# Designed miniproteins, single chains, continued (4): the designs that were tried, part 107

Each design is a single chain, and the fold is of that chain. pLDDT is the mean over its residues in the fold that is shown.

## One batch from the design tools (miniprotein)

Design m15707
Fold by ESMFold2-Fast:
Structure m15707 (fold): chain A 72 residues (1-72)
Amino acid sequence: MKIEFSLTRIVREEKVHPIEAAKKINELKPDEIIVKFDGGDVPLATGVPLDRATEEEIKKDLEKLGIDLSKI
């Protein structure tokens, strides 16, 4: 099962906390997680805007959210 995770959509449109969304995704035990980087002014936990974040900063933020990086 593939699950798409959009950080920008979750924060702006669905108004849910990213950590809570990540927990629900993990409960579904997906085979693959597709992370969408839609850009915008949504800050990572480091305070860096998503559209200007390095790949390393993005991976670190996803790990803090509890997302299994082996599924991405």
Scores: mean pLDDT 55

Design m15708
Fold by ESMFold2-Fast:
Structure m15708 (fold): chain A 94 residues (1-94)
Amino acid sequence: EEDLKELEQKIDKLKKALEELIRAYRMTGSEEVKRDVEKLKEDLATLFELYQKAKEDPENREEIVKQMKEFADKSLKEADEILKRVNEEVERLK
């Protein structure tokens, strides 16, 4: 349960990052930012599929949750790096 709560918090952070990135795309019209949006959508889709699999498979749940945490941590790090770059670009346009 604790691991699932931590994972839910990480997914929420990724959703917020996606919303911020979509706003940046609207402001910049950048094709690179559009690709970043699609990548983060794919990452979230992967996490939702793994979350469903963990719910349906109690025997392998611990291993699936571990994989999800590792994937979510990597996705969050990548999202943070992307947002730093994109936010700097947005500030230069002001």
Scores: mean pLDDT 80

Design m15709
Fold by ESMFold2-Fast:
Structure m15709 (fold): chain A 59 residues (1-59)
Amino acid sequence: SAAELEAVKAAALERGLRAHFGVDSVEAARARHPRQFPIVEAYIREQAELRFRDRDRLP
């Protein structure tokens, strides 16, 4: 569902942005890396959508 996909993307963004930038919050990532943030965000969203569509591999 659309709501389920949005929840998966939100969780992926929270974890992925924090991990990628080595920070404890999404806000810190945005503040410290304003140029890279939108690029990394777009990548994480795209990967989350692909994994959601292939969710039989990711239970």
Scores: mean pLDDT 78

Design m15710
Fold by ESMFold2-Fast:
Structure m15710 (fold): chain A 98 residues (1-98)
Amino acid sequence: MKLTEEAKKAAREGDAKEALRYLEKLAELSKEKKVPSSDIVEAAKSALEAAARAGDVELALEAIKATNEASEYVKIPSKDVAEMVGLALRTVGEELDR
């Protein structure tokens, strides 16, 4: 989806906050129409990876929160949820080491 590609692009450009905004837009869109779980997962992982590079723990937690809200409307595989939580925990660990 266009929003997923925009989230991935923002993450590649180092704009973790913008990547999160596109993830939040995808989560909101999932309330109104069928969004593929892969689109939510890809956007969420992109935002989480960008948050990890930025050391932004709060953004990583907001990305998990947005993904959890989307999971009420879109069935996200538990394996993907576990990977996202792992990325968020890694962000916390890397920030504490700095």
Scores: mean pLDDT 81

Design m15711
Fold by ESMFold2-Fast:
Structure m15711 (fold): chain A 62 residues (1-62)
Amino acid sequence: MKFKLKAKKDFTPKSKPDVTIKKGDIVEGEYDVETDTITITYKGEKFTISLAEAQKYFELVE
């Protein structure tokens, strides 16, 4: 399932420490139900985080 997320605060993924998503940025999210993870696409970069981490740093854009 693909959706859009808005960053609640600045976020730097552990897998891509040179990438920082700024508070207020809109990113594309894709949820994987089997692994309970979200794959985020931001400015051409892709990385995967846990659902819990996504809920901490992002809000769903309706």
Scores: mean pLDDT 79

Design m15712
Fold by ESMFold2-Fast:
Order: C-alpha cells, then sequence, then structure tokens
Structure m15712 (fold): chain A 65 residues (1-65)
C-alpha cells in the first residue's frame, strides 16, 4: 500500500528524516516518533500508524520521500 511504501522509505532510506524535515516543520514529538520508527523493523500497518501519529496524510508523506 502507499502507507507501507512511506513506512519502508522512512525505515530504509538514510535521507528520509532530512527529506521530511525539509518538507514539514517537524516538532519535537514528530522527531521522537520518526526516530523510534527508524530503530524498529518494518511491520505491516506502520505507515498508517505513522501518518496518524505524525498528523501528516500518507499522500503527503510519500510526496516528501
Amino acid sequence: SLADEAARLIVEDPDAVAKLAAAFPLDERQTIILGAARRSPFRPGLGARLSRELGIPVEELVAAL
């Protein structure tokens, strides 16, 4: 799914956090959430959970990555 694609990019792409920070003014909470996601293995549903927790639509996350 598009959400799972975003999650895979966040976990696997070393530039993902920099790309997201360039596209969105990430607050401390969002930065902590992204850091935690990158330290965990990819799991199905991670993208939908990250979209909800970050408050950023899946389509906007994918467009930034």
Scores: mean pLDDT 80

Design m15713
Fold by ESMFold2-Fast:
Structure m15713 (fold): chain A 110 residues (1-110)
Amino acid sequence: DAMDLLTPEQREEVNRLLEEREREDNDVNNRIRSAIDNGDLDLARKLKDEYNKKKEELEIERVKKAIDLSAPLTGAMLAVEGYSLEEIRELAEKADPSLTDTVVLAHKYA
């Protein structure tokens, strides 16, 4: 398990990032649901589009920071989060094209 290769500090950072992601996703989903329940489909669409764009930008920044910490462990982190090999490659290419192969290789050995 790639998580067993992390230092205690790296493991704590990964767990913190996972908790922050889940919390933000729940808050936005609740806002979208409230807009739908109130019949405001235009607001629901706007919130979904803004969230998807913000989520992609935040995810790219998160992956960049993880690569800066450890490119090999970034692939393992994304695999633990449920990303497929193809999704990991796409995120790594957007974050740092020069380290994409290192991130993807780490997933193969996770």
Scores: mean pLDDT 72

Design m15714
Fold by ESMFold2-Fast:
Structure m15714 (fold): chain A 79 residues (1-79)
Amino acid sequence: MLEEAKKKAEEAGYQEGRRVVLELHLSGEELLKLARERGEKAGKEVGTKLVSPEYAEYFGKIGAEAAIQGALDESRSLE
């Protein structure tokens, strides 16, 4: 159960990071900051709904880290 919630938080965060690159013409520090913030929110929501509110910060961190990776992966892709 926790592994599934972690995977969903990572996926949600990763998608938010990619969205920031695809929808906005941002680069560098602003891109990474916005990706982290959106990923953190997505991760917190997943953790709160699938596990409990006490895990919100833990899953928020997972989502934020995944979002930074998603933004970096999309920034390197010409697709």
Scores: mean pLDDT 79

Design m15715
Fold by ESMFold2-Fast:
Structure m15715 (fold): chain A 74 residues (1-74)
Amino acid sequence: SAELEAARAEALALVDQYLALARQILLAQGVPRSQVDAMIAQARARLTAAIDGMSLAELRRFIAQLRAEIAELE
């Protein structure tokens, strides 16, 4: 459905935002860029697969939780 597609797109955009913040934090802590890039790529692949399996209700809960976590990191 259009609602499910929109929720997946929003979840993926928030995952990318969250992982960009995580990348900045790891680099600031002195983790080598090559290791950070590998970790972020693996995390993104796993989260994308998880999102593809979520119901609309699960996506809405995931989006709300991820927004809260992003706000605390900013």
Scores: mean pLDDT 89

Design m15716
Fold by ESMFold2-Fast:
Structure m15716 (fold): chain A 77 residues (1-77)
Amino acid sequence: TVIVDPEQEWEAIKPSLPEALRLQAEAVLELAKDPSQLLLAIVQLGVLSEALKKELGEEKAKRVTGILEELLKKTVP
């Protein structure tokens, strides 16, 4: 599925996430706002992707991870 508006899709999907995973995702997005922390944000996204897969299953984890990857792209020049 094409992610047309990652900000709107993130707002739509985040209420369906467990609070701990939502907070982790927001922490990753916050790290990505600092270019010096971008590599750390990518590493943390990998850890979050594994947690999402374990908690929500592969398909939903892939969708959430895809949305977060598109949001990270918006923070890179």
Scores: mean pLDDT 79

Design m15717
Fold by ESMFold2-Fast:
Structure m15717 (fold): chain A 91 residues (1-91)
Amino acid sequence: SMREEQLREAEKALEEAEVDEELKERLLNFVELYLELLERDPSLEERLQQVVAERSSTVKVNSIEEAFSELVRLLAEATETEVGEVYERLR
């Protein structure tokens, strides 16, 4: 229930941001995976925020596609998994 509500909010935000259709689907899949992982481990949000804070001074993205790749890398680091495994779960 909460997951469906948060997914709807994410979809609305992406529509308002005028995100490309293909990227919108990828971002929604990412949000769904994040919410699934967060449901299993509520500490994930705090850990992800810590990883983002540690890397914010060293990361610069020049496109929305690079931003998506960085989100996947940050989630992999926060969950202590490989980047490839995160991409596999997004399928």
Scores: mean pLDDT 73

Design m15718
Fold by ESMFold2-Fast:
Structure m15718 (fold): chain A 65 residues (1-65)
Amino acid sequence: SEKEIEEAGDAASKAVEAGDAKATLEAAKALVEAGMPPEVLKAIGDDAEAAGRKEAGAALKEAAE
């Protein structure tokens, strides 16, 4: 549902800001389960890596696989 995507998205954003790759991976998996397309998560992960958030970006891309 949209609410589940929003809640998991908030958790993922906070984990990315904190540099917590494990929390980012868990939140990203929850986003995929809630119906977010894996391609969107991969794009966000690529952007996060480009912005210097390498570990969190890698976790987002791993969840998309």
Scores: mean pLDDT 78

Design m15719
Fold by ESMFold2-Fast:
Structure m15719 (fold): chain A 94 residues (1-94)
Amino acid sequence: MPSLLELFEEALERLKETAEKNKDASKEEQKKALLELIEEQVRRFREAGLSEEQVRALRSLLLMLVDELIKTNDVELFIKNAEKLKEQVRKNPP
């Protein structure tokens, strides 16, 4: 099975793809698409055998990134924040 870090990295990549695909949509539609993707990734985390505490922690981090992206509508800032978050999770995995 993929590692926690591989799962989180793939989730970040898919969030980026979804954000770019929906960048011209309304903020409501962007938020809906990104939140639906987060729930899909959460299901993958559970299927991969992560604990409920780990799943909750990773979900919270992804929700934080999405909230910032929706407020700023800045994909470049999202990429920088995602990279910083990836390093934080590497150093302090849940």
Scores: mean pLDDT 81

Design m15720
Fold by ESMFold2-Fast:
Structure m15720 (fold): chain A 68 residues (1-68)
Amino acid sequence: MSPREKLKVEVKILSEVIQYILENPETSLEEAKELAIKLGKEAGLSEETAKRIAEQAYSLAETILEVD
């Protein structure tokens, strides 16, 4: 996978995980990681990359949910 293709996949997964958390506010960080790992594995990303994406998605979604 080229760096450009990897970035496109990472952005797509980040967006999907953020949207899921916003629609399911009770989602835990562990559930977000499991979702990102599943999506990442299907797209050829490492588990470590998927976990990093999940942590970023969770942090951003939590911030959005705290603002009303």
Scores: mean pLDDT 81

Design m15721
Fold by ESMFold2-Fast:
Structure m15721 (fold): chain A 80 residues (1-80)
Amino acid sequence: MSEKEKLLKEFEEIMRKLIEEEREQLRRAGFSEEEIQQRVDELEGSGQDVLKVMSTLSPEEQKRVIRHVERTYRERIERL
């Protein structure tokens, strides 16, 4: 597996974990399962768009995108 392929898989794994964390936070905040599912669908769509962009980037640029996305999403989840 190439370095780029490893980083794409790492991003998918990070997004999966972040989506689960946000799902748990939204449930604790009192959102309905329908609202949670809509949010999850939006996040999965955004993740796919980022993956398309990442496939065109160098491994170093992919690492920067992963760090930025994880930081941004964690900060958002913490504010729920």
Scores: mean pLDDT 82

Design m15722
Fold by ESMFold2-Fast:
Structure m15722 (fold): chain A 62 residues (1-62)
Amino acid sequence: MKIVVVYTKSAEKEAEELVEELKRKFPDAEIEVIQTEDTAAAQALYRELLATSDALVIGVGN
């Protein structure tokens, strides 16, 4: 199973904490972390990943 975490720089700490929780709950999962410059870029990437992959995609940011 693949998990992709998309976050904005302002939510870096929250994204780090989430990744640590995900690693504990899903130790066999591949976790990919992607930083974006703003919320619009994060939303665009989130939509693309949901359409093109079987991954669980999680967005973190403000």
Scores: mean pLDDT 77

Design m15723
Fold by ESMFold2-Fast:
Structure m15723 (fold): chain A 84 residues (1-84)
Amino acid sequence: MEAEEKAKKAVEMAKPSIEAAIRRAVRSGQLSEADVPKAREAAEKAALEAAYEKSKTMSVEGAAAFAARAAIETIKAFAEEVKA
């Protein structure tokens, strides 16, 4: 399986974790509903980049775990930027 195809599959596996992190940030007041589309776009981009790099050396499941972590960190950074 090509690294790009494998990365895309890993991102799909990470989507529930990404959505959960976004919903948590909205519930805690860290993000407004209006910020959600941009936060999701940034998180999915970070997840794909992490998944692509890890897909060169790891299983799809392993790449998905790193993709989820990268996305969650991106959502936190975006929330801090918007709050400031």
Scores: mean pLDDT 81

Design m15724
Fold by ESMFold2-Fast:
Structure m15724 (fold): chain A 65 residues (1-65)
Amino acid sequence: MDLDRATWELVAAVLRSLGIKVELREVDGRLVVTLSGEDPEFVEEAARELERHAARLGFEAEIVY
């Protein structure tokens, strides 16, 4: 089981419960996380929190919003 992927899927589920659309895909071995929502400031804040969590967990991910 890939703990990295499981963690990102959990984070995605939480963000979706807050009204943020989250798409996870893998491109050339790199995880790409796409965020969208009605409030661009809230989406940007969520993206910054996600970047901080990724850094703490050692995940390399491209966050798009």
Scores: mean pLDDT 73

Design m15725
Fold by ESMFold2-Fast:
Structure m15725 (fold): chain A 69 residues (1-69)
Amino acid sequence: MSPEEELEKIYNGALKVYNDPTLSPELKIGLLEKEIEELKKLKEQYPELADRIDEVIEKIRKMIEELRA
């Protein structure tokens, strides 16, 4: 799998978690934080994609902030 395909897969996974009505906000936050940690690992492996990965991390952080509201 290419690093861009991995990035898309992680973001789509985060969207599914965020939009899942069966998950509690606390469980969603925990799962989204794990996705951010996977993105940080991806950024260490592929620093040339750092800007794109940081954009996805920021989107997931906004999801977490909305869940904390």
Scores: mean pLDDT 85

Design m15726
Fold by ESMFold2-Fast:
Structure m15726 (fold): chain A 100 residues (1-100)
Amino acid sequence: MEELKKKALDENNSIDEIFDAIVKLINQLYEESTDPEEKKLLTEILRKIVEIRNAILQGKYDEAKKLLKELKTMVENDSRIPEDFKEIIIKALDRIEKEI
């Protein structure tokens, strides 16, 4: 039981670090972008990340999983997002999905 609590605390900290890293990367891409449509997409990605994080914090895991799949599809289908950034997000989303 204490081992499970310790794992849950480590996983919560990992999720927060992942979300913070993704938000910082998206904000950097937004500042560098000159395309209004790309800026709209990046804003939608940020909104979805916030919704996913809130759903996880509220224990709404089915909602969080749905939002994770939608975000993953959005990122994978966008040719404007750098491949390194896509790899980071996809890896993060896969890790989060496995934890919830």
Scores: mean pLDDT 72

Design m15727
Fold by ESMFold2-Fast:
Structure m15727 (fold): chain A 80 residues (1-80)
Amino acid sequence: SEVERALETIATLERDLDELVELYKKGEVSKEEAIEALERGLKGLEAFRERYGDLSEEVRERIEAAIERLREELERLKKE
């Protein structure tokens, strides 16, 4: 279903970004690379919200939670 595909897309993006943050913590990627990736991920989720946020309440809530989490991670990383 479109709902299942949307949720899978969000979960995949979050997993990939979490992996990137862990690589940064291990010194395998630069702070600038991590920030750029998180900013792109955030913009992608904002665009995804505009296109699919009305698909279901579950999708909307999942997108909003992901956006908030990424904003918090990005702000923490920028202050390091």
Scores: mean pLDDT 85

Design m15728
Fold by ESMFold2-Fast:
Structure m15728 (fold): chain A 91 residues (1-91)
Amino acid sequence: PVFSDEEQAAIEAALAANPEVRAELLRLEERAQEAIDKKNFEEARKYVEEAFDLLIKLLEEAGVDTAPFRELRDGVLEQIKKLEEEEKKKE
C-alpha cells in the first residue's frame, strides 16, 4: 500500500475536519474521470493537478508528510500521458 494505516487515518481525519475541501476533491476527481472518458487529456491533467495541489496543501497544514502524494500525483499524470499515447496509436 502507498500509505500506512496510521497515515491513512491521519488523512481521513484531516478530510473529515475539512468537509468543504473533501467535497471539492470529489468534484475534481469526477471532472478528471469525465475528461478521461471524453479523451480530453489536457483537461484531465488540469483537474488532477488542481486536486493534488489542494490535497497537498491540506495535508501540509495538518502536519502530514506530503512526499508520497507528490509521487502519486506524478504517477497519475504519467498514466494519463500513457492513455493519451495509446489513443493516438489508434488513429
Scores: mean pLDDT 79

Design m15729
Fold by ESMFold2-Fast:
Structure m15729 (fold): chain A 108 residues (1-108)
Amino acid sequence: ASLAELFRALAEALTAAARAVAAGDYEAALAELRRAVELLRELVERLRADPSAASPAQIEELIRQAETLALLAESLAETVEGELREEFRRLAEEARELARELRELAAA
């Protein structure tokens, strides 16, 4: 996928996750947030290989998306129990790590 396609797919996954939450479908929300984390990880890897491939504004948007993902996953962990809670907590931690990596790229 192109960089632009990855940015679009990430935004779509986050929107789908929010809609799943509104519907009370926590399994669907988990699947969409996992998709968002994988897309965000691919974007970070591409930007590490070529830091000039994205504008500063695009990197700032990715940081905001990663932080939004972390907050959403943390909120969902408070509403669910058992294994699903642990999965949302793990996604929140992964999203926070990716946000930190993106801030390092933005500072370079």
Scores: mean pLDDT 88

Design m15730
Fold by ESMFold2-Fast:
Structure m15730 (fold): chain A 65 residues (1-65)
Amino acid sequence: MEELAEELAKRFGISKKNALEMIRTAKELLQRGESLEAIAEKLAKRFGISKTDAAEIALRVKEYL
């Protein structure tokens, strides 16, 4: 989890703290059965990132699970 947070922080130019919160949020939503599209929209709105970046983050979290 921490390694993934460091990777995402560097790749998307976000803080490691924000990356960890995004990962936790995406993981929780995936466990609740939400679609990658819905997760990406929620991450984009909550963290002020692009929908494209949010979608890629959500996909990476799913692959890491």
Scores: mean pLDDT 82

Design m15731
Fold by ESMFold2-Fast:
Structure m15731 (fold): chain A 90 residues (1-90)
Amino acid sequence: SKLEELESEAKKIVEEAEKIAQEIADNPYATEEELKEVQKLMEQMRIKYDELMEAIKNKDVEKAEKYLEELKKILEELKKIKAEVEKKAA
């Protein structure tokens, strides 16, 4: 179903974000400012994931799709920080 697809996609996004956050934390070129931004983004991701799961429980496809897009934007911001940190190592 559409709701099962949205739930599966959201779980994969959160899992990828957790891996990226850990990779940034483990990188010696990550600054305190970058680590604080990652922490903030991960907190926002948890909140949006919970909102998405509630929308799925309520069978609100439109809200679930909106929150999934917000999760994707947070993941893209995490990827940008990862790229900046990795670029310093090159």
Scores: mean pLDDT 89

Design m15732
Fold by ESMFold2-Fast:
Structure m15732 (fold): chain A 102 residues (1-102)
Amino acid sequence: DEELKERRKRALEAGVEIGMARIEAGVQLTILRNRGDEAGIEKVRKVLEAKEALIWARILGASLETIKSKSHQQLFDLYINDELKKASQKEIEELEARLKEL
């Protein structure tokens, strides 16, 4: 099934981008934890959450409501089964705006 092949490819692309965002955040969080910078830790966590949500919305088309209510494994499973609710262009733009403000 060509549609299933495309979904698997996009799931892999999303997984790679999420993995890179987590590695970057992990490095920053290690530095901030060593300094006891709780405000900096919270900011990095919010940036990571926004980046992951934007990756899910742009690459996989997941709606914000679905992203907030499901684990990453559940989101992948829903996407592979073609059960993810689509994100609107407005939701994607709002996520991009939030990330720029963080």
Scores: mean pLDDT 77

Design m15733
Fold by ESMFold2-Fast:
Structure m15733 (fold): chain A 70 residues (1-70)
Amino acid sequence: SVSQLDQQIQDLRSNYQSQMDTLSQQINQAVQNGDTQTRQNLVDQMSTLSRNTYSQVNDLLQQRHRLELS
């Protein structure tokens, strides 16, 4: 249903925000410690998480759109 897809999209967005907040805090710690390698690894993780989350959200939005057309 549209409601189930809306809930899945909301859950994905909430989980994404939570994970991004955690990674941001870890990046801040790496910066304070002068740990450039850890900082780069965390930035790469943020990029991967962003791409994967947007892909999943776009798929769910496409499914939602199809349900509204039927």
Scores: mean pLDDT 88

Design m15734
Fold by ESMFold2-Fast:
Structure m15734 (fold): chain A 72 residues (1-72)
Amino acid sequence: GVSAESLALRAYLYAAEGRTEEALRDFERALALDPHYEGALRIAPLIIEHMRAAGRDDLADRVEALVAEARA
C-alpha cells in the first residue's frame, strides 16, 4: 500500500521537477492518510519553495494552509 511517507517524498520529487499540481495532490493524500505525519510537515517548506520558483504561488499557498490546519 501507499504510505504517507512515500506520498510526501513523491510530492517533493514532483515539485522539484516542476510538476506542481501532481505535487499538491500527493501532499494532500499524505496528510489525508496521516494528518499528524511530522515528515510531511518537515518537507513542506521545500515543496513550497519549488512551487513558488515555478510561479505557482496559488499551490504554495494551499500547501501552507494544509500545514497550518495540521498544526492546529
Scores: mean pLDDT 85

Design m15735
Fold by ESMFold2-Fast:
Structure m15735 (fold): chain A 97 residues (1-97)
Amino acid sequence: SLPKSLDEIKTADDVLNAVEEALKKYGAVEAYSLLGAIVAHHRKTGALSEEAYRTAERMVDRIEAEIKALPTYPSFEEFEKALEEILRRVLDEARAA
């Protein structure tokens, strides 16, 4: 299950694990939404470590760049599939860093 509170997400590994679990259980849109919520929560509370915040911001920037490269009129199903592939790649890149 997802953590009960965004306050439980502190480290880079916590961010990566939370996004990966959301991707597995709820799908790509929910995982991307959670990543955005983690970043927004940090901006209000400072809950993440500096490394975790940098990791989360890099992931958001990478995902947004790849979304911008997608076809202008994909179906919602094609978009969700493309977003899943983007998230898997970005998670792998972040874990390798």
Scores: mean pLDDT 84

Design m15736
Fold by ESMFold2-Fast:
Structure m15736 (fold): chain A 73 residues (1-73)
Amino acid sequence: DLEAEYEKLLEEARKLIEEVKKDPNNEETKRKAFELGRKAGELKVKLKGITLTPEEEKASDEAFEVVLKDVLK
């Protein structure tokens, strides 16, 4: 289930972002958080398939943007 995989990736990314906040000098943790953000983006494209409702698309976009913004801070 692509939607479940997407939610799982967002949860893992949130955990890694918290680790980055605890140790900002850990480049490996920063990289892992960024890579999870990329994977979430790839799953979002697959989830789109043909069409998503505007509400579903916005929810997915918001979650992905939050992860990316936190990683890029």
Scores: mean pLDDT 65

Design m15737
Fold by ESMFold2-Fast:
Structure m15737 (fold): chain A 79 residues (1-79)
Amino acid sequence: SKEASLASGAMIKAVGSLVQAELMGKKDPEKREELIEEAEERMKRVFELAKEDAEKGKEEADKAVEWADEWEREVLEKL
């Protein structure tokens, strides 16, 4: 399903950003931990959006992608 694939893609992007944040934040454990917490909270949102309506998956997936991009920006800005 295209909608499910798009939602999954958004989640993968969020995870990718988390991994990047952890690698870049090495030796700054406090900041790294804060970024991880934010990533986890935001990922819960993506998961909720993905579960909400498969029929509107494209619309929700687009929202999730935009949200993930915004989250990624916030993570980078906190550094």
Scores: mean pLDDT 66

Design m15738
Fold by ESMFold2-Fast:
Structure m15738 (fold): chain A 106 residues (1-106)
Amino acid sequence: MEALRQLIAGILGVPVEELTDEKIEEYLASLDEKTRKILEVVAETLTQASEALKNNNWTDEVQKELADELLKRLAEIFGREIKPDGISEEEAKEIVTEAERLLREA
């Protein structure tokens, strides 16, 4: 959960060293369910990206798979149906914009 700690530290504008496990739990408990799920999904994606980098597996294919999975999970959190043709560019922009707004207000 190193990626989650770093992400929360960035959102709060505090040094990672000042962010204890207790403060992380208190912060997560203060968030609404959607914002907490968004934060968890982003942290999981960052963890997978970090593992790919450590394994020298940071290929265009892996980057695309991680981005597609992140967008799909965000769409599910917002209750949006993923059409058989996938998520449109406009819908993707809306999802990302809404996620950024919620994280900024957290």
Scores: mean pLDDT 73

Design m15739
Fold by ESMFold2-Fast:
Structure m15739 (fold): chain A 97 residues (1-97)
Amino acid sequence: SFAAELEARYGEGFTRLANGAPATEEDQEALALVLAESALGLEKAEEAEREHALAKLPGLAAEAGLSEAAKELLLERLRELGLSEELVERIAAALAA
């Protein structure tokens, strides 16, 4: 799952952020990049798995305390990594929810 990938890569840092620990700009930037790399898996995923991951994304972003700048960096990185515009727009809509 997307959450399991995030925990595996970010580990204890994700748990600290989820518990309301203050994140530095560097922590938020690193988390945005990790989320972007994890979201690349959605390009190869079936529609049901895409819907499931996108439904979890607002909660993960809220728990992580992602700033608007970090969300923009995430979306820009996804475009650079070649994720389809359709999936980028779906991720943007999920993050805005």
Scores: mean pLDDT 68

Design m15740
Fold by ESMFold2-Fast:
Structure m15740 (fold): chain A 92 residues (1-92)
Amino acid sequence: REEELRKQLEEEGKKAVELLREMLEAGEELTAGLLETLIKMYELSKKMIGASSEEVKELAKEKQAELDRLAALPRAPREVLEELLEEFEKLV
């Protein structure tokens, strides 16, 4: 059950990384805030698998706090975006 959810999350993460890489290579503008949010959401989603109902509620609050925080970050240079993508690739 938890193993199935983890596998599904890993598959979706790999697809997201591939799409983000394609967007970066195509010259699409990405923000550091978007990439950092996606990485953190992936990490928190992994932690929610097998967690108690109480722990899930706390992790959901942490997810919202990260979204609110990272939405305020300025646009980043390409080098920072590539570093964040490498970090995401290591997680999936």
Scores: mean pLDDT 69

Design m15741
Fold by ESMFold2-Fast:
Structure m15741 (fold): chain A 70 residues (1-70)
Amino acid sequence: LEEELRRVEREIEETERRYEEQLKELAALASDPSASVEEIQAKNKEVEGLKARLDELRRRREELRRRLAA
C-alpha cells in the first residue's frame, strides 16, 4: 500500500512535468502563424489527456492516503 502510494506520487511528478512541457509546446504552436488549426487541436487534446490523467492520479493518491490512515 505504501509502495503503491510512492509509485503514484512519482507518476504524478512525471505526468506534471509532461503536462508543463506539452503546455509550452501548445503555446509555441498557437504563436506560430504557419501552424494549422488541426495541429493546435491535436496538441490541445494531448494537454487535456494529461490533465485528466493527473486528476485520476491525484484521486488515487487521496484514496491510498485514506487507506493508510485507517
Scores: mean pLDDT 82

